# Ledger of designs, part 13: designed miniproteins, single chains, continued (2)

Each design is a single chain, and the fold is of that chain. pLDDT is the mean over its residues in the fold that is shown.

## One batch from the design tools (miniprotein)

Design m4417
Fold by ESMFold2-Fast:
Structure m4417 (fold): chain A 94 residues (1-94)
Amino acid sequence: MEILKGLKEEKSVKVTVGDKTLTISGELNRKALGFILALLSSKGIDEAIKLVESVFPDFDPNEVLPVARELVKELGIDLSLPGSEILKKIKIEL
């Protein structure tokens, strides 16, 4: 919850996964990052959507999904790993 609130309040955030670092700016990109984090910490898509909507009431999964897919690709996130292991590899600086 604290990370999702930070993503809403900050204009840009720095994300590091392994040796890859990206500066995430713009509301849609920050929503997409929040959705990725929610998916990795939740048992399913429905739970993840509800979690993100609690912080971003205007959240639209159809708008966010293509951006989230691009961020996963750019950060080199290995989706074959368990969500808990992926979360341990992600560092966020607000």
Scores: mean pLDDT 78

Design m4418
Fold by ESMFold2-Fast:
Structure m4418 (fold): chain A 58 residues (1-58)
Amino acid sequence: SAHLEAAARALSRAYGVSEEAARAGLELAMQGDYDRGGRAAGVSRSTVAAAAHDVRRA
């Protein structure tokens, strides 16, 4: 989705991770796997959870 892509790009810019890693982590977080989502994206569990929440609300 456009909102998922925008969130992945925002995480990439904010934390210096690749858009690919951010997207993979965000997709895991959207499925409820926040621990693996954060690890895959290279950000904290809480950061990826907040980003997933924003995507769900958009």
Scores: mean pLDDT 84

Design m4419
Fold by ESMFold2-Fast:
Structure m4419 (fold): chain A 68 residues (1-68)
Amino acid sequence: PFISREEALEGVERLRASGVISEEQAEALKAELERHERISTEELEAMLVSRGLSPTVARVVAHELVKK
C-alpha cells in the first residue's frame, strides 16, 4: 500500500514522458514528493488531484503506480 519516494518520482517521470501530465505538473509533483519518505495510494491520489488531474484519472494513476 506504499511506494518509496524514488518509485513515485520514477512514476511521475514516466507519466510526463507518456504525455499524461505536463512538465509543469511533473515538477510540482516532484517537489511535493520530496517531503515524503513513502507515499500511500490515498496520499498519491490526493497529490495528483491537487496538481490538476481529474479525480478519476488520479485514482487510476495512483493505483497503477503503487502496483508492483
Scores: mean pLDDT 76

Design m4420
Fold by ESMFold2-Fast:
Structure m4420 (fold): chain A 73 residues (1-73)
Amino acid sequence: MNDELMERIAALVREHPELFPEVAQRLAERGRELGKRYPPEELEDPEAYKKAEEEATRALAEILAEAEARAAA
């Protein structure tokens, strides 16, 4: 698990709890897209799992950066 991303989520929830429902919805949407590209059967392949994890990490970082930018505005 990416500790830096988890700490950023914790900070956002603590400082701007009003933004968390929107972040959660956006994460759910991206999670559905990723599940469509990387079905569970393909995640049995370590290489496919690694790619899915990298893509999920990027998606989470993008969503957090967008929420943080809105919080700063």
Scores: mean pLDDT 76

Design m4421
Fold by ESMFold2-Fast:
Structure m4421 (fold): chain A 117 residues (1-117)
Amino acid sequence: MSDEERVERIAERVREVLDEHDVPEPLKTLLVVQLRFAIRDALSRVPPEEREAFAEQLEEVALGMTEIAAEAYKEGLSVEEIRKKLLEYAKTLPPELQKIAKGIIDAITFALELMES
């Protein structure tokens, strides 16, 4: 599987989570776009021989964080409150995944901030 195929697979699953939580447009599209960039960037920082295993971990983190963000948004939480929930979740992850989690959090919060502007 190519890196682009991995990015698109993860993005498709993110879109499914957002659909399940009735996340409205244009936020849904903004989240998918920002997460595609974050996922591609994360994969590019890992040696090619490690990218397959890393993509599986990255998918799990991205899906978990997307679900937390979608649920919190549905509850009417502010961007700052959503960011705090995501940062707290990141602390429960293994140290090697926490750096990845930061990129995902930044992507999600950037998309949410665009909706407020």
Scores: mean pLDDT 84

Design m4422
Fold by ESMFold2-Fast:
Structure m4422 (fold): chain A 109 residues (1-109)
Amino acid sequence: MEKKIKEIAEKALKKAEEIRKIAEEKGPEEALEKMKELLEKEVKRERAREIGEELLEKTEKLLEEEDDEKKKIEIVKIAADGVASIILLSEIGASEEELEALRKAVEAF
């Protein structure tokens, strides 16, 4: 992997780890707010922003429908990997085909 791509990937993974840590320590609602902040701050490509908005809407709906706190935390932890993928693909200038594959993965979530 090129040095620049590796650095972008490492930064994206660290942001996902921050979301997971917040979900475990402060709860799923606080972690969801961190996801919103990171997507707004880090994602500049319009198509990637749209995918991020879909991920947030899906995560919010799953949290509304779940009554078990531990399951809510697990939902947010899974969504954190989606945030990392959106940030990474946006920063490396991924193709429309790669972004569409990510959108389909978010739709299936």
Scores: mean pLDDT 83

Design m4423
Fold by ESMFold2-Fast:
Structure m4423 (fold): chain A 66 residues (1-66)
Amino acid sequence: APTISVEDAVKAIETLVKDYLPTLSKEEIKEIADRAANVLSLTAANQEERDKIKEAVKKKVDEILK
C-alpha cells in the first residue's frame, strides 16, 4: 500500500471538512476529521510520521473551523 504523505493527508481531511461544513456542526466535523486522521495515520511508515499526520490534520481542522 502506498504511504500517504503528511501534505496528502491534510489535503484529504480539508476536502472532507469542506464537504461537511454546510450540513454538520463544528463539533461533529471535528469528530469525523479526528477519526479519519487516525485511519490515515495507519498508512504512515513509522510512529514519527504517524504523529506528524495527526498533528498537521488537527492544526488544519482547527484553522478551518475558526
Scores: mean pLDDT 77

Design m4424
Fold by ESMFold2-Fast:
Formats: C-alpha cells, sequence, structure tokens
Structure m4424 (fold): chain A 94 residues (1-94)
C-alpha cells in the first residue's frame, strides 16, 4: 500500500488537477465533479486515463483508511493491479 501513495504523488506531479478532483469527490461536490468531467473530455484519451488512474489511487487510499476490512483490502488490491495493467497497455497504444 505504500507503493500506491508513491504512485499518487507521481501522478499529482504530472496532473495538479488530481488533488482538486479528489477533494471534490470527498466533499461530494457534484458541480465541481461535472466541471472536471467536461475538462477531461477535452483532453487526449491518454491523459484522461492517467488522471482517472490518479483519482482511483486516491479513492483506494481513502477506502482503506475509512473501512479497513479484509474484503475491502482485497478488492482494493485487485483494482490497483488492474489499473497498473491499463496504464501499461496505454503506453504501447500510442
Amino acid sequence: MEEIRKKVEELIEKFPEIPEMAEALLNNDEEKIEEFRKKLEKLPKEKQLEILAGLEYIGILLALETYSTPEVEEQVRERYERLEELLKNNEISE
């Protein structure tokens, strides 16, 4: 799980918008979330995937901190591995 935090820091360095979107999600700010969605649609698909991956990593960290159940931890680890595979495949696509 320490590896996930490091990945989040790397993605934030590339996309400063990620922390702002994560804060909107934490506060359930629907208007902010919609504004970010429109902005993402205008970006190239590759950048959209990286930003969405950053949000998923933050969501994973939040879920682990909030729920801390073995079932949630297993689901979160599976999602982390799936995200890494998606990002790896995207590197080859372009």
Scores: mean pLDDT 70

Design m4425
Fold by ESMFold2-Fast:
Structure m4425 (fold): chain A 64 residues (1-64)
Amino acid sequence: SSELEALQREIQELVQKAVEDPEKFEEYLARLMELYREYAEKQGWPQEVLDKLEAEREELLKLR
C-alpha cells in the first residue's frame, strides 16, 4: 500500500542519516524502532510479537 511504501522510504532515509551522522545514532535508532513497529502492526502482526520486537530493540539500544 501507499502508506507502507512511504514508511519503507522513511526507514531507508533514517538508516542513511545514521551512517552520515553517527552522533545522532541513538535518536535515529529510536525512530527506526518506532517506524518498524508501525510497519509490523500494519502488516497485522499479533500484539505479543510486536511487544517482543520492541523489547529486543530496547535491549540493542542499551548495548551502545
Scores: mean pLDDT 72

Design m4426
Fold by ESMFold2-Fast:
Structure m4426 (fold): chain A 63 residues (1-63)
Amino acid sequence: MVDEVSGEPVESGYRSSRSGKVYHPKDAFLYGGLYLERADEGVVLGPEDLEAGVYAPMEPINV
């Protein structure tokens, strides 16, 4: 698996169910205990955006 941001191999990280993209933990956004896929460049959305359906928490993956 390859990190979407850096292109480096990912041994443990998070996969977005919406896009199928994989993120290394350092490139995943952590908010309120949830690892989130970024909706906008440089912006991490809050819990209210999850309720609005903007994005869902990512699922952990291991290789």
Scores: mean pLDDT 61

Design m4427
Fold by ESMFold2-Fast:
Structure m4427 (fold): chain A 67 residues (1-67)
Amino acid sequence: SEEAVQAVLDALRAAGDATSMEAGRAVAPVLRETGDEFARLLVLKAVAEVGPEATAAEVAAAVERLI
């Protein structure tokens, strides 16, 4: 769980200025590899809260606030 959340944060931070939808696509392989449902729900909730125009960095900040 903690390792999966960290991997998601690393992927989002690497994507930087990519939009919220593109941020979701950047983390999809990480979520698939880890299989962590909690990390998946955190990403979905973060994207829902920041909206579709947010950057990957903003999604990462939202994930950090949710944990």
Scores: mean pLDDT 77

Design m4428
Fold by ESMFold2-Fast:
Structure m4428 (fold): chain A 85 residues (1-85)
Amino acid sequence: SAAIAAALAHLEAARRAAAEGDLESARQHLGNAEKYLRQAFGRGEVSLEQYLAAARAISAALRALDEGDTESAIRHVEEAQRILA
């Protein structure tokens, strides 16, 4: 799936940006991952359960970034990657 591949690529970019301390790039990539995840769900490429679980993980990553918890943000990104793999 092109949409799932795009979501995963943005999740990996977000993980790398967060690890480098580039929190703005990390947020932008997480926003793009959410966009492609919604597109994949709309196309029937992920189940509702997978969609909700991945969206929750991305939301948790964004919250962790806002709280300055980069380590937790990376773990939540990795969780979203595992859900969509």
Scores: mean pLDDT 91

Design m4429
Fold by ESMFold2-Fast:
Order: C-alpha cells, then structure tokens, then sequence
Structure m4429 (fold): chain A 71 residues (1-71)
C-alpha cells in the first residue's frame, strides 16, 4: 500500500504519537488533548484509546489514572 506524505497522514501519525505519550504520562492532559485534536475525535475517545495503549503496555498505573479521567 502507498504511504501518503499528505499533511492529513502526518497529523494522524502525530495524533497516535501523542496517544502513546498520554499512555505513558496520564497526568499531562496536554498529550491526550493534542491527540484528540489531531485525530479529530472526542476527548473521551482519546482517553479510552490511551488507556487501551497503557493496558497493552502493561502500565496498569497509567491505565487506572486515565480511567479516573473518564469518570
């Protein structure tokens, strides 16, 4: 498959990079907010995605903190 070099593809890539940062650093809401903005999704969806990444990485402390932000 062709890898697009378009601005949209780069924004999506950056959005996922910010989700990964949010999964590692749940106390810094700027990461999840930037991810939500770049991916054009609701903040709650970005938080759920970051929590899933944290759980996949076995970072249970970060996953729990992200879950608290969803309450």
Amino acid sequence: PEVPSSPVAREIGRGFAYLAKAAENPEDLSYVEKAAELLEIPLEQALRMARTIAEANKNEEAAEKLEELLK
Scores: mean pLDDT 77

Design m4430
Fold by ESMFold2-Fast:
Structure m4430 (fold): chain A 99 residues (1-99)
Amino acid sequence: YEAVVKIKNATPTAAQMAAMAIAGTPGTERVVVKTKYDEGEGTGTDGAINASLVASKAKPGETVEITGRMKDKEGAEQAAKNAEKMAKAYGHESEVEVR
């Protein structure tokens, strides 16, 4: 299962905090962060740092996509919800998907 969170015009801090919220969700195996032009992946803190770096290189209007890989659907739903709340706390609306 995957938790996918998309943030348009994400700041590096917002992307980092959303990725950290996913990485901190129990059962998260990996975090992948990408835009149209760049990609990073990692676990825990490395995943969050890569999200910040990818977002720092994003062009105006670009969407940062943060994907957590989870063992079960309930964990993926919780990760998506946690990341959405964190993005909102940092001033960003997000689109969330569980697949």
Scores: mean pLDDT 76

Design m4431
Fold by ESMFold2-Fast:
Structure m4431 (fold): chain A 106 residues (1-106)
Amino acid sequence: MKIKTIVIRPDAPLTTGELSDEEKERILKEIKKAVDEGYERINVVATAPLSSGGEVALKAAEEVAKLIEDNFKLKSKPRLIGTGIAGKAFSGLDVPAVVVSAEIEK
């Protein structure tokens, strides 16, 4: 299984849960590249240290998942994964973030 990861850094958009138009375009471009490379499963992960900022991270992740769903015809809907789970997998993220992983299903 091949995994491609895109990290949306915790900046002003993540403090409100809203994405700027520039960040939406960047996300769409990176996801399109992954889909063009054959990645079929998209996971959108809200992450925060010890659930701190979890509500903001989750809201941002929901916006990212909706953006992907609205713009790509995938075999399955993007999976939204709750705050804190990714914090164990993505050590080094000490602030709220959204992580998008794309997987090739075999």
Scores: mean pLDDT 61

Design m4432
Fold by ESMFold2-Fast:
Structure m4432 (fold): chain A 90 residues (1-90)
Amino acid sequence: KEQNLLDVAAGLLGFPSAEEALSLSLEEAAELMLRQGKEAADQLNKQNHRGGAAAVLTRGELLAEKFRRWAEEGISMEELLREIAEEIRK
């Protein structure tokens, strides 16, 4: 059950599994969020969905900022996933 909650937590952060999320540092995850947001925004711009493109880009930037902040606070990816899993367990 605990491993399943960690996988769900990783999924909420955009990862396919806890193992893949744990393979990245929070700083690496921040760069990934920025890259994914930009790619999604570029795709939406090709479809003339400028509002949607702006929204996904902003979301990627906000997620990246959160990951960088958590890294500065000394939180690891493992700790982050555990905290999210504990919140889900309620």
Scores: mean pLDDT 75

Design m4433
Fold by ESMFold2-Fast:
Structure m4433 (fold): chain A 79 residues (1-79)
Amino acid sequence: SLEEEYIEKPIKLLEKALNEDLPIEEIKKLAEEGKKLFEEVAELASKVLPEEKRHKLEELEKKVKELLEKIEEKLKKLE
């Protein structure tokens, strides 16, 4: 579904940044792209998704935040 496609894409970008041995520059780029894409999707969804489906988006937002936090810790250790 369209919702699953948009939800999976930012998560896959962030998981790649976290789990693969990539250069610092590439990790930063993937984290920024994943965050930006999720923010765009979340903003659009807040206007078009029913309230009951919004709850599923909030759970995903929490997952994205957790991944970004772990990526930030990884980058801090590499720098």
Scores: mean pLDDT 77

Design m4434
Fold by ESMFold2-Fast:
Structure m4434 (fold): chain A 97 residues (1-97)
Amino acid sequence: SMEEIREEVIRGFRLLALLGELYLEVRLARNDPSVSLEEAKARMQEVLREMLEIETDPEGRALIEEFIARLPSMSLEETEEALDELAKRLAEIRKKQ
């Protein structure tokens, strides 16, 4: 239905906004000496939890859950690489819908 299409589009935009917030946290940890990686990770965990509330695709949910599980042990470089891969794979899922 047209309603289902609207809900899917709005969900997609909300997920993109949350991905943008994850990139912001990583950028702040990289470039702002007042922002620790641990503070950035804490905010990223909150954002990822919101993404799980919005994401309906089982593959997308699994990718977000894997990122949450790995995040506490990752370096900044590993976090940047993992976020790029998450964003790429979530975009591929969106294209299938």
Scores: mean pLDDT 87

Design m4435
Fold by ESMFold2-Fast:
Structure m4435 (fold): chain A 101 residues (1-101)
Amino acid sequence: AWGEAEAEFIAKKDGKLRLVVEADGPARVTAVLEVNGKPIAAVSGDLAPGERLEAVGENVKKGDKVTLRVRVESPQPARVRARLYDEDGNLLAEVEVEARP
């Protein structure tokens, strides 16, 4: 089973972005953070329930178009959640990906 999802927003402040990816079942995840179409951070790996992947994107400027792309591959149905925070801990974007048969 596989799935993918994307979120986009305009950065309201300069600074860094923190990406956190979690799964409710066994899943292989690839998540990419892009600014104005250019990758600035990425994570990939195998996740089990209670595990997470993290990345930090730096040098984001106010007015930049931020895109979060998440791809999931799983031997069984699984839900993956990716959350993006600013440096003050404010949630900026959230995507959920369902790996479906």
Scores: mean pLDDT 83

Design m4436
Fold by ESMFold2-Fast:
Structure m4436 (fold): chain A 93 residues (1-93)
Amino acid sequence: MKIGKGVVRVGRDGKLLEIEVSGEATEVAKQAALGAAVGAIMALREGHSLEEAAERAKEAAKQSAENAGGRVIKIEVEVGEEELTVTVEVEVE
């Protein structure tokens, strides 16, 4: 199985600060990371908290990975004072 990793950082104001993708399952990891970023940004721009944005990001990452033909095997979230970091690990055949 191929493994990929995505890392997304989003500011409290709904700005994308960082998106990084690595590993062998790069396309699935990229789609999962983009899903997480879009989910978090939309939640924050709608006035939700960083914690609520984190939950939306997790769900969006899982959906985007599945749509890309893979699956999320691990997701970690770090909620800071001014930013949110989502780390997603995916696998694909």
Scores: mean pLDDT 87

Design m4437
Fold by ESMFold2-Fast:
Structure m4437 (fold): chain A 99 residues (1-99)
Amino acid sequence: VMEEVERIIEEARRGLEEAYASSPEQAAKLVEELVGWVHNKLIDVTGDGVAADQAAYHLLQAGRAIVQGLKDPANREKYLALAEEHLEKAEAIAREAAA
C-alpha cells in the first residue's frame, strides 16, 4: 500500500509541475483531472474515503494556487509557497492513510 501511495504522490507532484509549465486555462483543466485521478486512486489503494477527500482538497488548493501564480506572475513566489504547503499536507494525509 505505501509503495502505491508513494507512486500516486510522485504523479501528483509531476502533474502540478506540468500544470505550472502550462497556460492558466490549460493548468486549471490539468489540475481538475489530476485531483479526480488522485482521489480515485487513493480510495482504490487505501480504502479510506475521508483521507482521499482531505488529500484531494489540499491538492486542489495547491493546483488553484499554481493557476493564480500563472495569472499573477508578480506574486508567483507567494502562490508557489502556498501550493507547496497544501501539497505537503496532501502528501502527509495520503501517507498516514497508507500506514
Scores: mean pLDDT 88

Design m4438
Fold by ESMFold2-Fast:
Structure m4438 (fold): chain A 57 residues (1-57)
Amino acid sequence: MMSAEEAAERMTEIGRTEKDEEKQIELIYELAKEHGVEVPRQESGSKAGARVLNRLG
């Protein structure tokens, strides 16, 4: 699994390259789940978060 620092770097890159808020949140959640990083369930993008949770199970 990636280190927390590497996960943070990839999340930052996603934020930099993806301008669409929904896609950005979805990618961050997927990355976080895959690497055991905390997932902010209620903070933002409730519709994107629901999609991510449904896809990941």
Scores: mean pLDDT 58

Design m4439
Fold by ESMFold2-Fast:
Structure m4439 (fold): chain A 72 residues (1-72)
Amino acid sequence: MGKGTLTYTDLATGKTYTVEADLDDDGNALPSSKPAFEAMLASMENGTYEVRAEVEIGDRRESGSATITLKR
């Protein structure tokens, strides 16, 4: 099956947070990966982050990036 990697970079500090997820053939994260992702998000400080997503499913590779603001 597929693999997804999400990397969050705090633009103020340069600190990075990475989580890997097992993906189905449609690129959706399997439920078993959700607790690790939620734990990572809970550990992150408020700030502006660059999010990079890299997805590999069989012979297909896709990547994307976005900027998000985390405020709680």
Scores: mean pLDDT 76

Design m4440
Fold by ESMFold2-Fast:
Structure m4440 (fold): chain A 85 residues (1-85)
Amino acid sequence: MEEILEELKSLKVLDDYDLALIALYLRVREGLSHAEIGEILGISPATVSRYIRRAREALARLGLTEEDIRAARSLLEVLARVPRV
């Protein structure tokens, strides 16, 4: 899990949009709490809550749901389906 984050950081600089999608992925796919996600991402649980809300808004704009994240094969697939605009 942390290895995937380090790989993504090596490929590009992760900003709040990328972290928001990663936070939602961890919540939906792994069932992690906001505190656990915050520990993994190095941010507060309050920031995790804001990021998840932003990620849900991004999904809604594309006609996608959290079920689409559950159906995805990997975090990279989620990031590819929900591009930054």
Scores: mean pLDDT 71

Design m4441
Fold by ESMFold2-Fast:
Structure m4441 (fold): chain A 71 residues (1-71)
Amino acid sequence: SALEEEALKTTTEREFRILRAGLAALAAEKAKEKGLELHPEVEEILANSTPEEIEEGRRLALERAEAVRAA
């Protein structure tokens, strides 16, 4: 149904937003370690993300990286 399709789309958009926030946080950490300037897109994502989204996204990104390493 249209309602189910819209719900899936909304959930997917939320998941992408959270994952994007986590990846941005990991990229910022890596940039600091290497003494590189933060990419403007990454800075904007972090500025517009909540701490909760960043923490959830970091967990998801690290879990996915571990799964790829194990495969």
Scores: mean pLDDT 77

Design m4442
Fold by ESMFold2-Fast:
Structure m4442 (fold): chain A 70 residues (1-70)
Amino acid sequence: SHMEEEALRVLERALATAERTRNGVILLAGLHEALKVAPESLRPLLEEALARAQAGDLDGAIALLREALA
């Protein structure tokens, strides 16, 4: 769906930047933006990634998202 495509587009940009810069704040911002437009099917994945990032587990959040989106 267009909503899913937009959520994934926002998320991929934030993921790529957070991976390159090692900046968890960028990932948190990207996850919040993706959650605003995400369909219900993506919400549990994004909420779990957000929880990991909020706990300071940047690598765990990135790994979860990359595995799920592969």
Scores: mean pLDDT 84

Design m4443
Fold by ESMFold2-Fast:
Structure m4443 (fold): chain A 63 residues (1-63)
Amino acid sequence: SMEELLERFREQAIGLIDAARTDEQLDKILAEVRAFAAAAPAEYRPLAEEVLAEVEKLIAEKK
């Protein structure tokens, strides 16, 4: 389902943030998640926006 794909994407993004060693790597991850959220169908936009908000918070906490 789309919900399963979104959860898989979220888990991958979190893993990449945990593995990141530089602010440049974190900025690249954020840009990719923003692009993903922007491309999400209208029906799934709220879930994609929740993933983006969580990723933004995790990146801010790691910087």
Scores: mean pLDDT 83

Design m4444
Fold by ESMFold2-Fast:
Structure m4444 (fold): chain A 71 residues (1-71)
Amino acid sequence: IEEAAERLVRYLKKRYGVNIPLEEAKKMIEDILKGASYEEVINRLVELGVPKEEAPRVADLLAFTLILELA
């Protein structure tokens, strides 16, 4: 969880210029692990400053990263 959150923070900063606290990234990952819907994840990414057009791709990358780290 902590490593995934740190990677998310770096990814959003590098690719979109979006700076979020590590605590916010951890919260979003926890919500995903608790079964948040695909639409809910996309909406959160847009609220954080990710372009609406790219939010689906970021959501997919998060799902793959979490599956690989937890499985």
Scores: mean pLDDT 74

Design m4445
Fold by ESMFold2-Fast:
Structure m4445 (fold): chain A 61 residues (1-61)
Amino acid sequence: SELDELLARLREEMAAAGLPEHVIEAVVRLARHLHEKHGLSLEEVERGVRALVDSLVAAAR
């Protein structure tokens, strides 16, 4: 599915950014839940995950 393709790409990007696997799994699970249960578009999910990743990476510096 388009969601699974997006989440796979975001997982790779989060791993490349150095996020721990348990954080990546939590973010992927939240993103899937927001799309499937709360009706967020794929664009909204991608935007939200990218903003969260940027915040987490900045906080780690």
Scores: mean pLDDT 84

Design m4446
Fold by ESMFold2-Fast:
Structure m4446 (fold): chain A 100 residues (1-100)
Amino acid sequence: SSNVQLGQLYNAQGHSAYVRGDYDSAIQYYQQSISYYSQSNPNSIQLGSTYLLLGRAYYNQGDYDRAIHYYQLSSDIYSQSGDTDGQQRSQQNIDNVLRS
């Protein structure tokens, strides 16, 4: 669907911004990606993974409260989609923030 394609496009743009250290742009693109994936399937693995990437961008900015928030949303979506590996990874990221 066009919503999935737009979600993938914005996720890719977010990743490009992230790898060059432009976390403000990465956050904006990941939020747009989330909006489009949510319109397609609110419990998709793609939505869960994009929340995890958004949390990671906030973590790299030092915004640990927002990082934990989005890691928790990622965990919830992965749980609803049946992705136990994704859920465990999100919980591990929360644990790593709390122990740092």
Scores: mean pLDDT 88

Design m4447
Fold by ESMFold2-Fast:
Structure m4447 (fold): chain A 102 residues (1-102)
Amino acid sequence: GRADILQPLSEEQRQLLLQAAEEIDELGRKASSDPSTPQETVDTLRASSEGVRLASKSKLSSTAQLALSVLRVSTKTKGKQLKSPYVEEVAKILDQTLAQIS
């Protein structure tokens, strides 16, 4: 119905998104300190965290879910290209977070 499309992003959903962004930031710090990790991988993790934070600023629950779904697809594609365990872990965080806010 119309009400379902216009459902505001809840504080619980916002907190789950912010927690996911913090988990991705921690992975980014670990990746940055790992000399075997390419800069493109570190940049991908930073972009993923920024994307999740942007989703947390959505007015509507549906908008946040769509943004996270797009980010999840992009991250899984990058994971195949970069073959990084850090990017694979970000994809898992995004899958879990999307399930929690849906």
Scores: mean pLDDT 86

Design m4448
Fold by ESMFold2-Fast:
Structure m4448 (fold): chain A 61 residues (1-61)
Amino acid sequence: MEAELNAALRDTLLALDDPAASREERRAKVEAFIAAARRAGVPQSGVDDARAAFEAEIERL
């Protein structure tokens, strides 16, 4: 579970830092991270904060 969460976070950050990645690809990685975070027991407030931060970054890109 923790390894899945760490892998999903890494993939999300790599997609946000990749200028060749599409908005759709970045959103897909964020959704995968959110799903992994929920399975890992991250509080809903933390999940909501992370989603808002990543979505704001995708919209800025």
Scores: mean pLDDT 77

Design m4449
Fold by ESMFold2-Fast:
Structure m4449 (fold): chain A 61 residues (1-61)
Amino acid sequence: TPGQQARQQMDQLRATADTMTPEQFDRRWRGIVDFALSQGDFDLANQLMEEGGRLQRERFA
């Protein structure tokens, strides 16, 4: 499903975040959230926004 695809992309982002600049991370994270929004899954988009925000703070703050 689209939700499974977005979740899988988020898992890949988490696994590879240490190989990215903050700008590359933000771009990929925004793309995953935008994909979930485009599929009408606002609950998933909110969850992915929170998860990505936590990862960004842990890895780049």
Scores: mean pLDDT 82

Design m4450
Fold by ESMFold2-Fast:
Structure m4450 (fold): chain A 84 residues (1-84)
Amino acid sequence: SEEAQRAIEEAREALEEAMEALRESKTIEGINAAIGGVLSAIGGIFQAEHLLSRGDVEGARRAAQNGADTARENARRARELSEK
């Protein structure tokens, strides 16, 4: 439970990073990448909470971690694309 809860917390932090990247984006490509990050974090959090409610702690941890990792990568890409 603690492992999955920490992963969900990381996904929430990744969501904040993606939202900040979206707020700072000045190009359409940067905006699209940041939106992708936001959606990945939200999807990971919802999937993780759903799996946790069914007792799948390891599935929840993986879902949250995947959402966080994808959100962070998309936030990074959004910042790179915002310079174009």
Scores: mean pLDDT 87

Design m4451
Fold by ESMFold2-Fast:
Structure m4451 (fold): chain A 82 residues (1-82)
Amino acid sequence: SPRERVRAAIEEVREVRAELEARVDPADPLYQTVAADLEAAIAEAERVLADPAATDAELRAAALRLEVAIGMARMALSVLER
């Protein structure tokens, strides 16, 4: 379901945040930017998910935004580690 897709993406954000914290210097500007983007994306997704009147289109858009942010964070991890 669209709600399950959003919930799955929120779970993946927690995993990506843990990877960033374990592998990257938190003082790195790229780390700070990526961490801020993930927080903004999860906050927006949680707002949409909390709305019982949210449409499938809104849920799909929230999941997509979060999935893009996760992808960017994983790409940043590959650059910051090597």
Scores: mean pLDDT 82

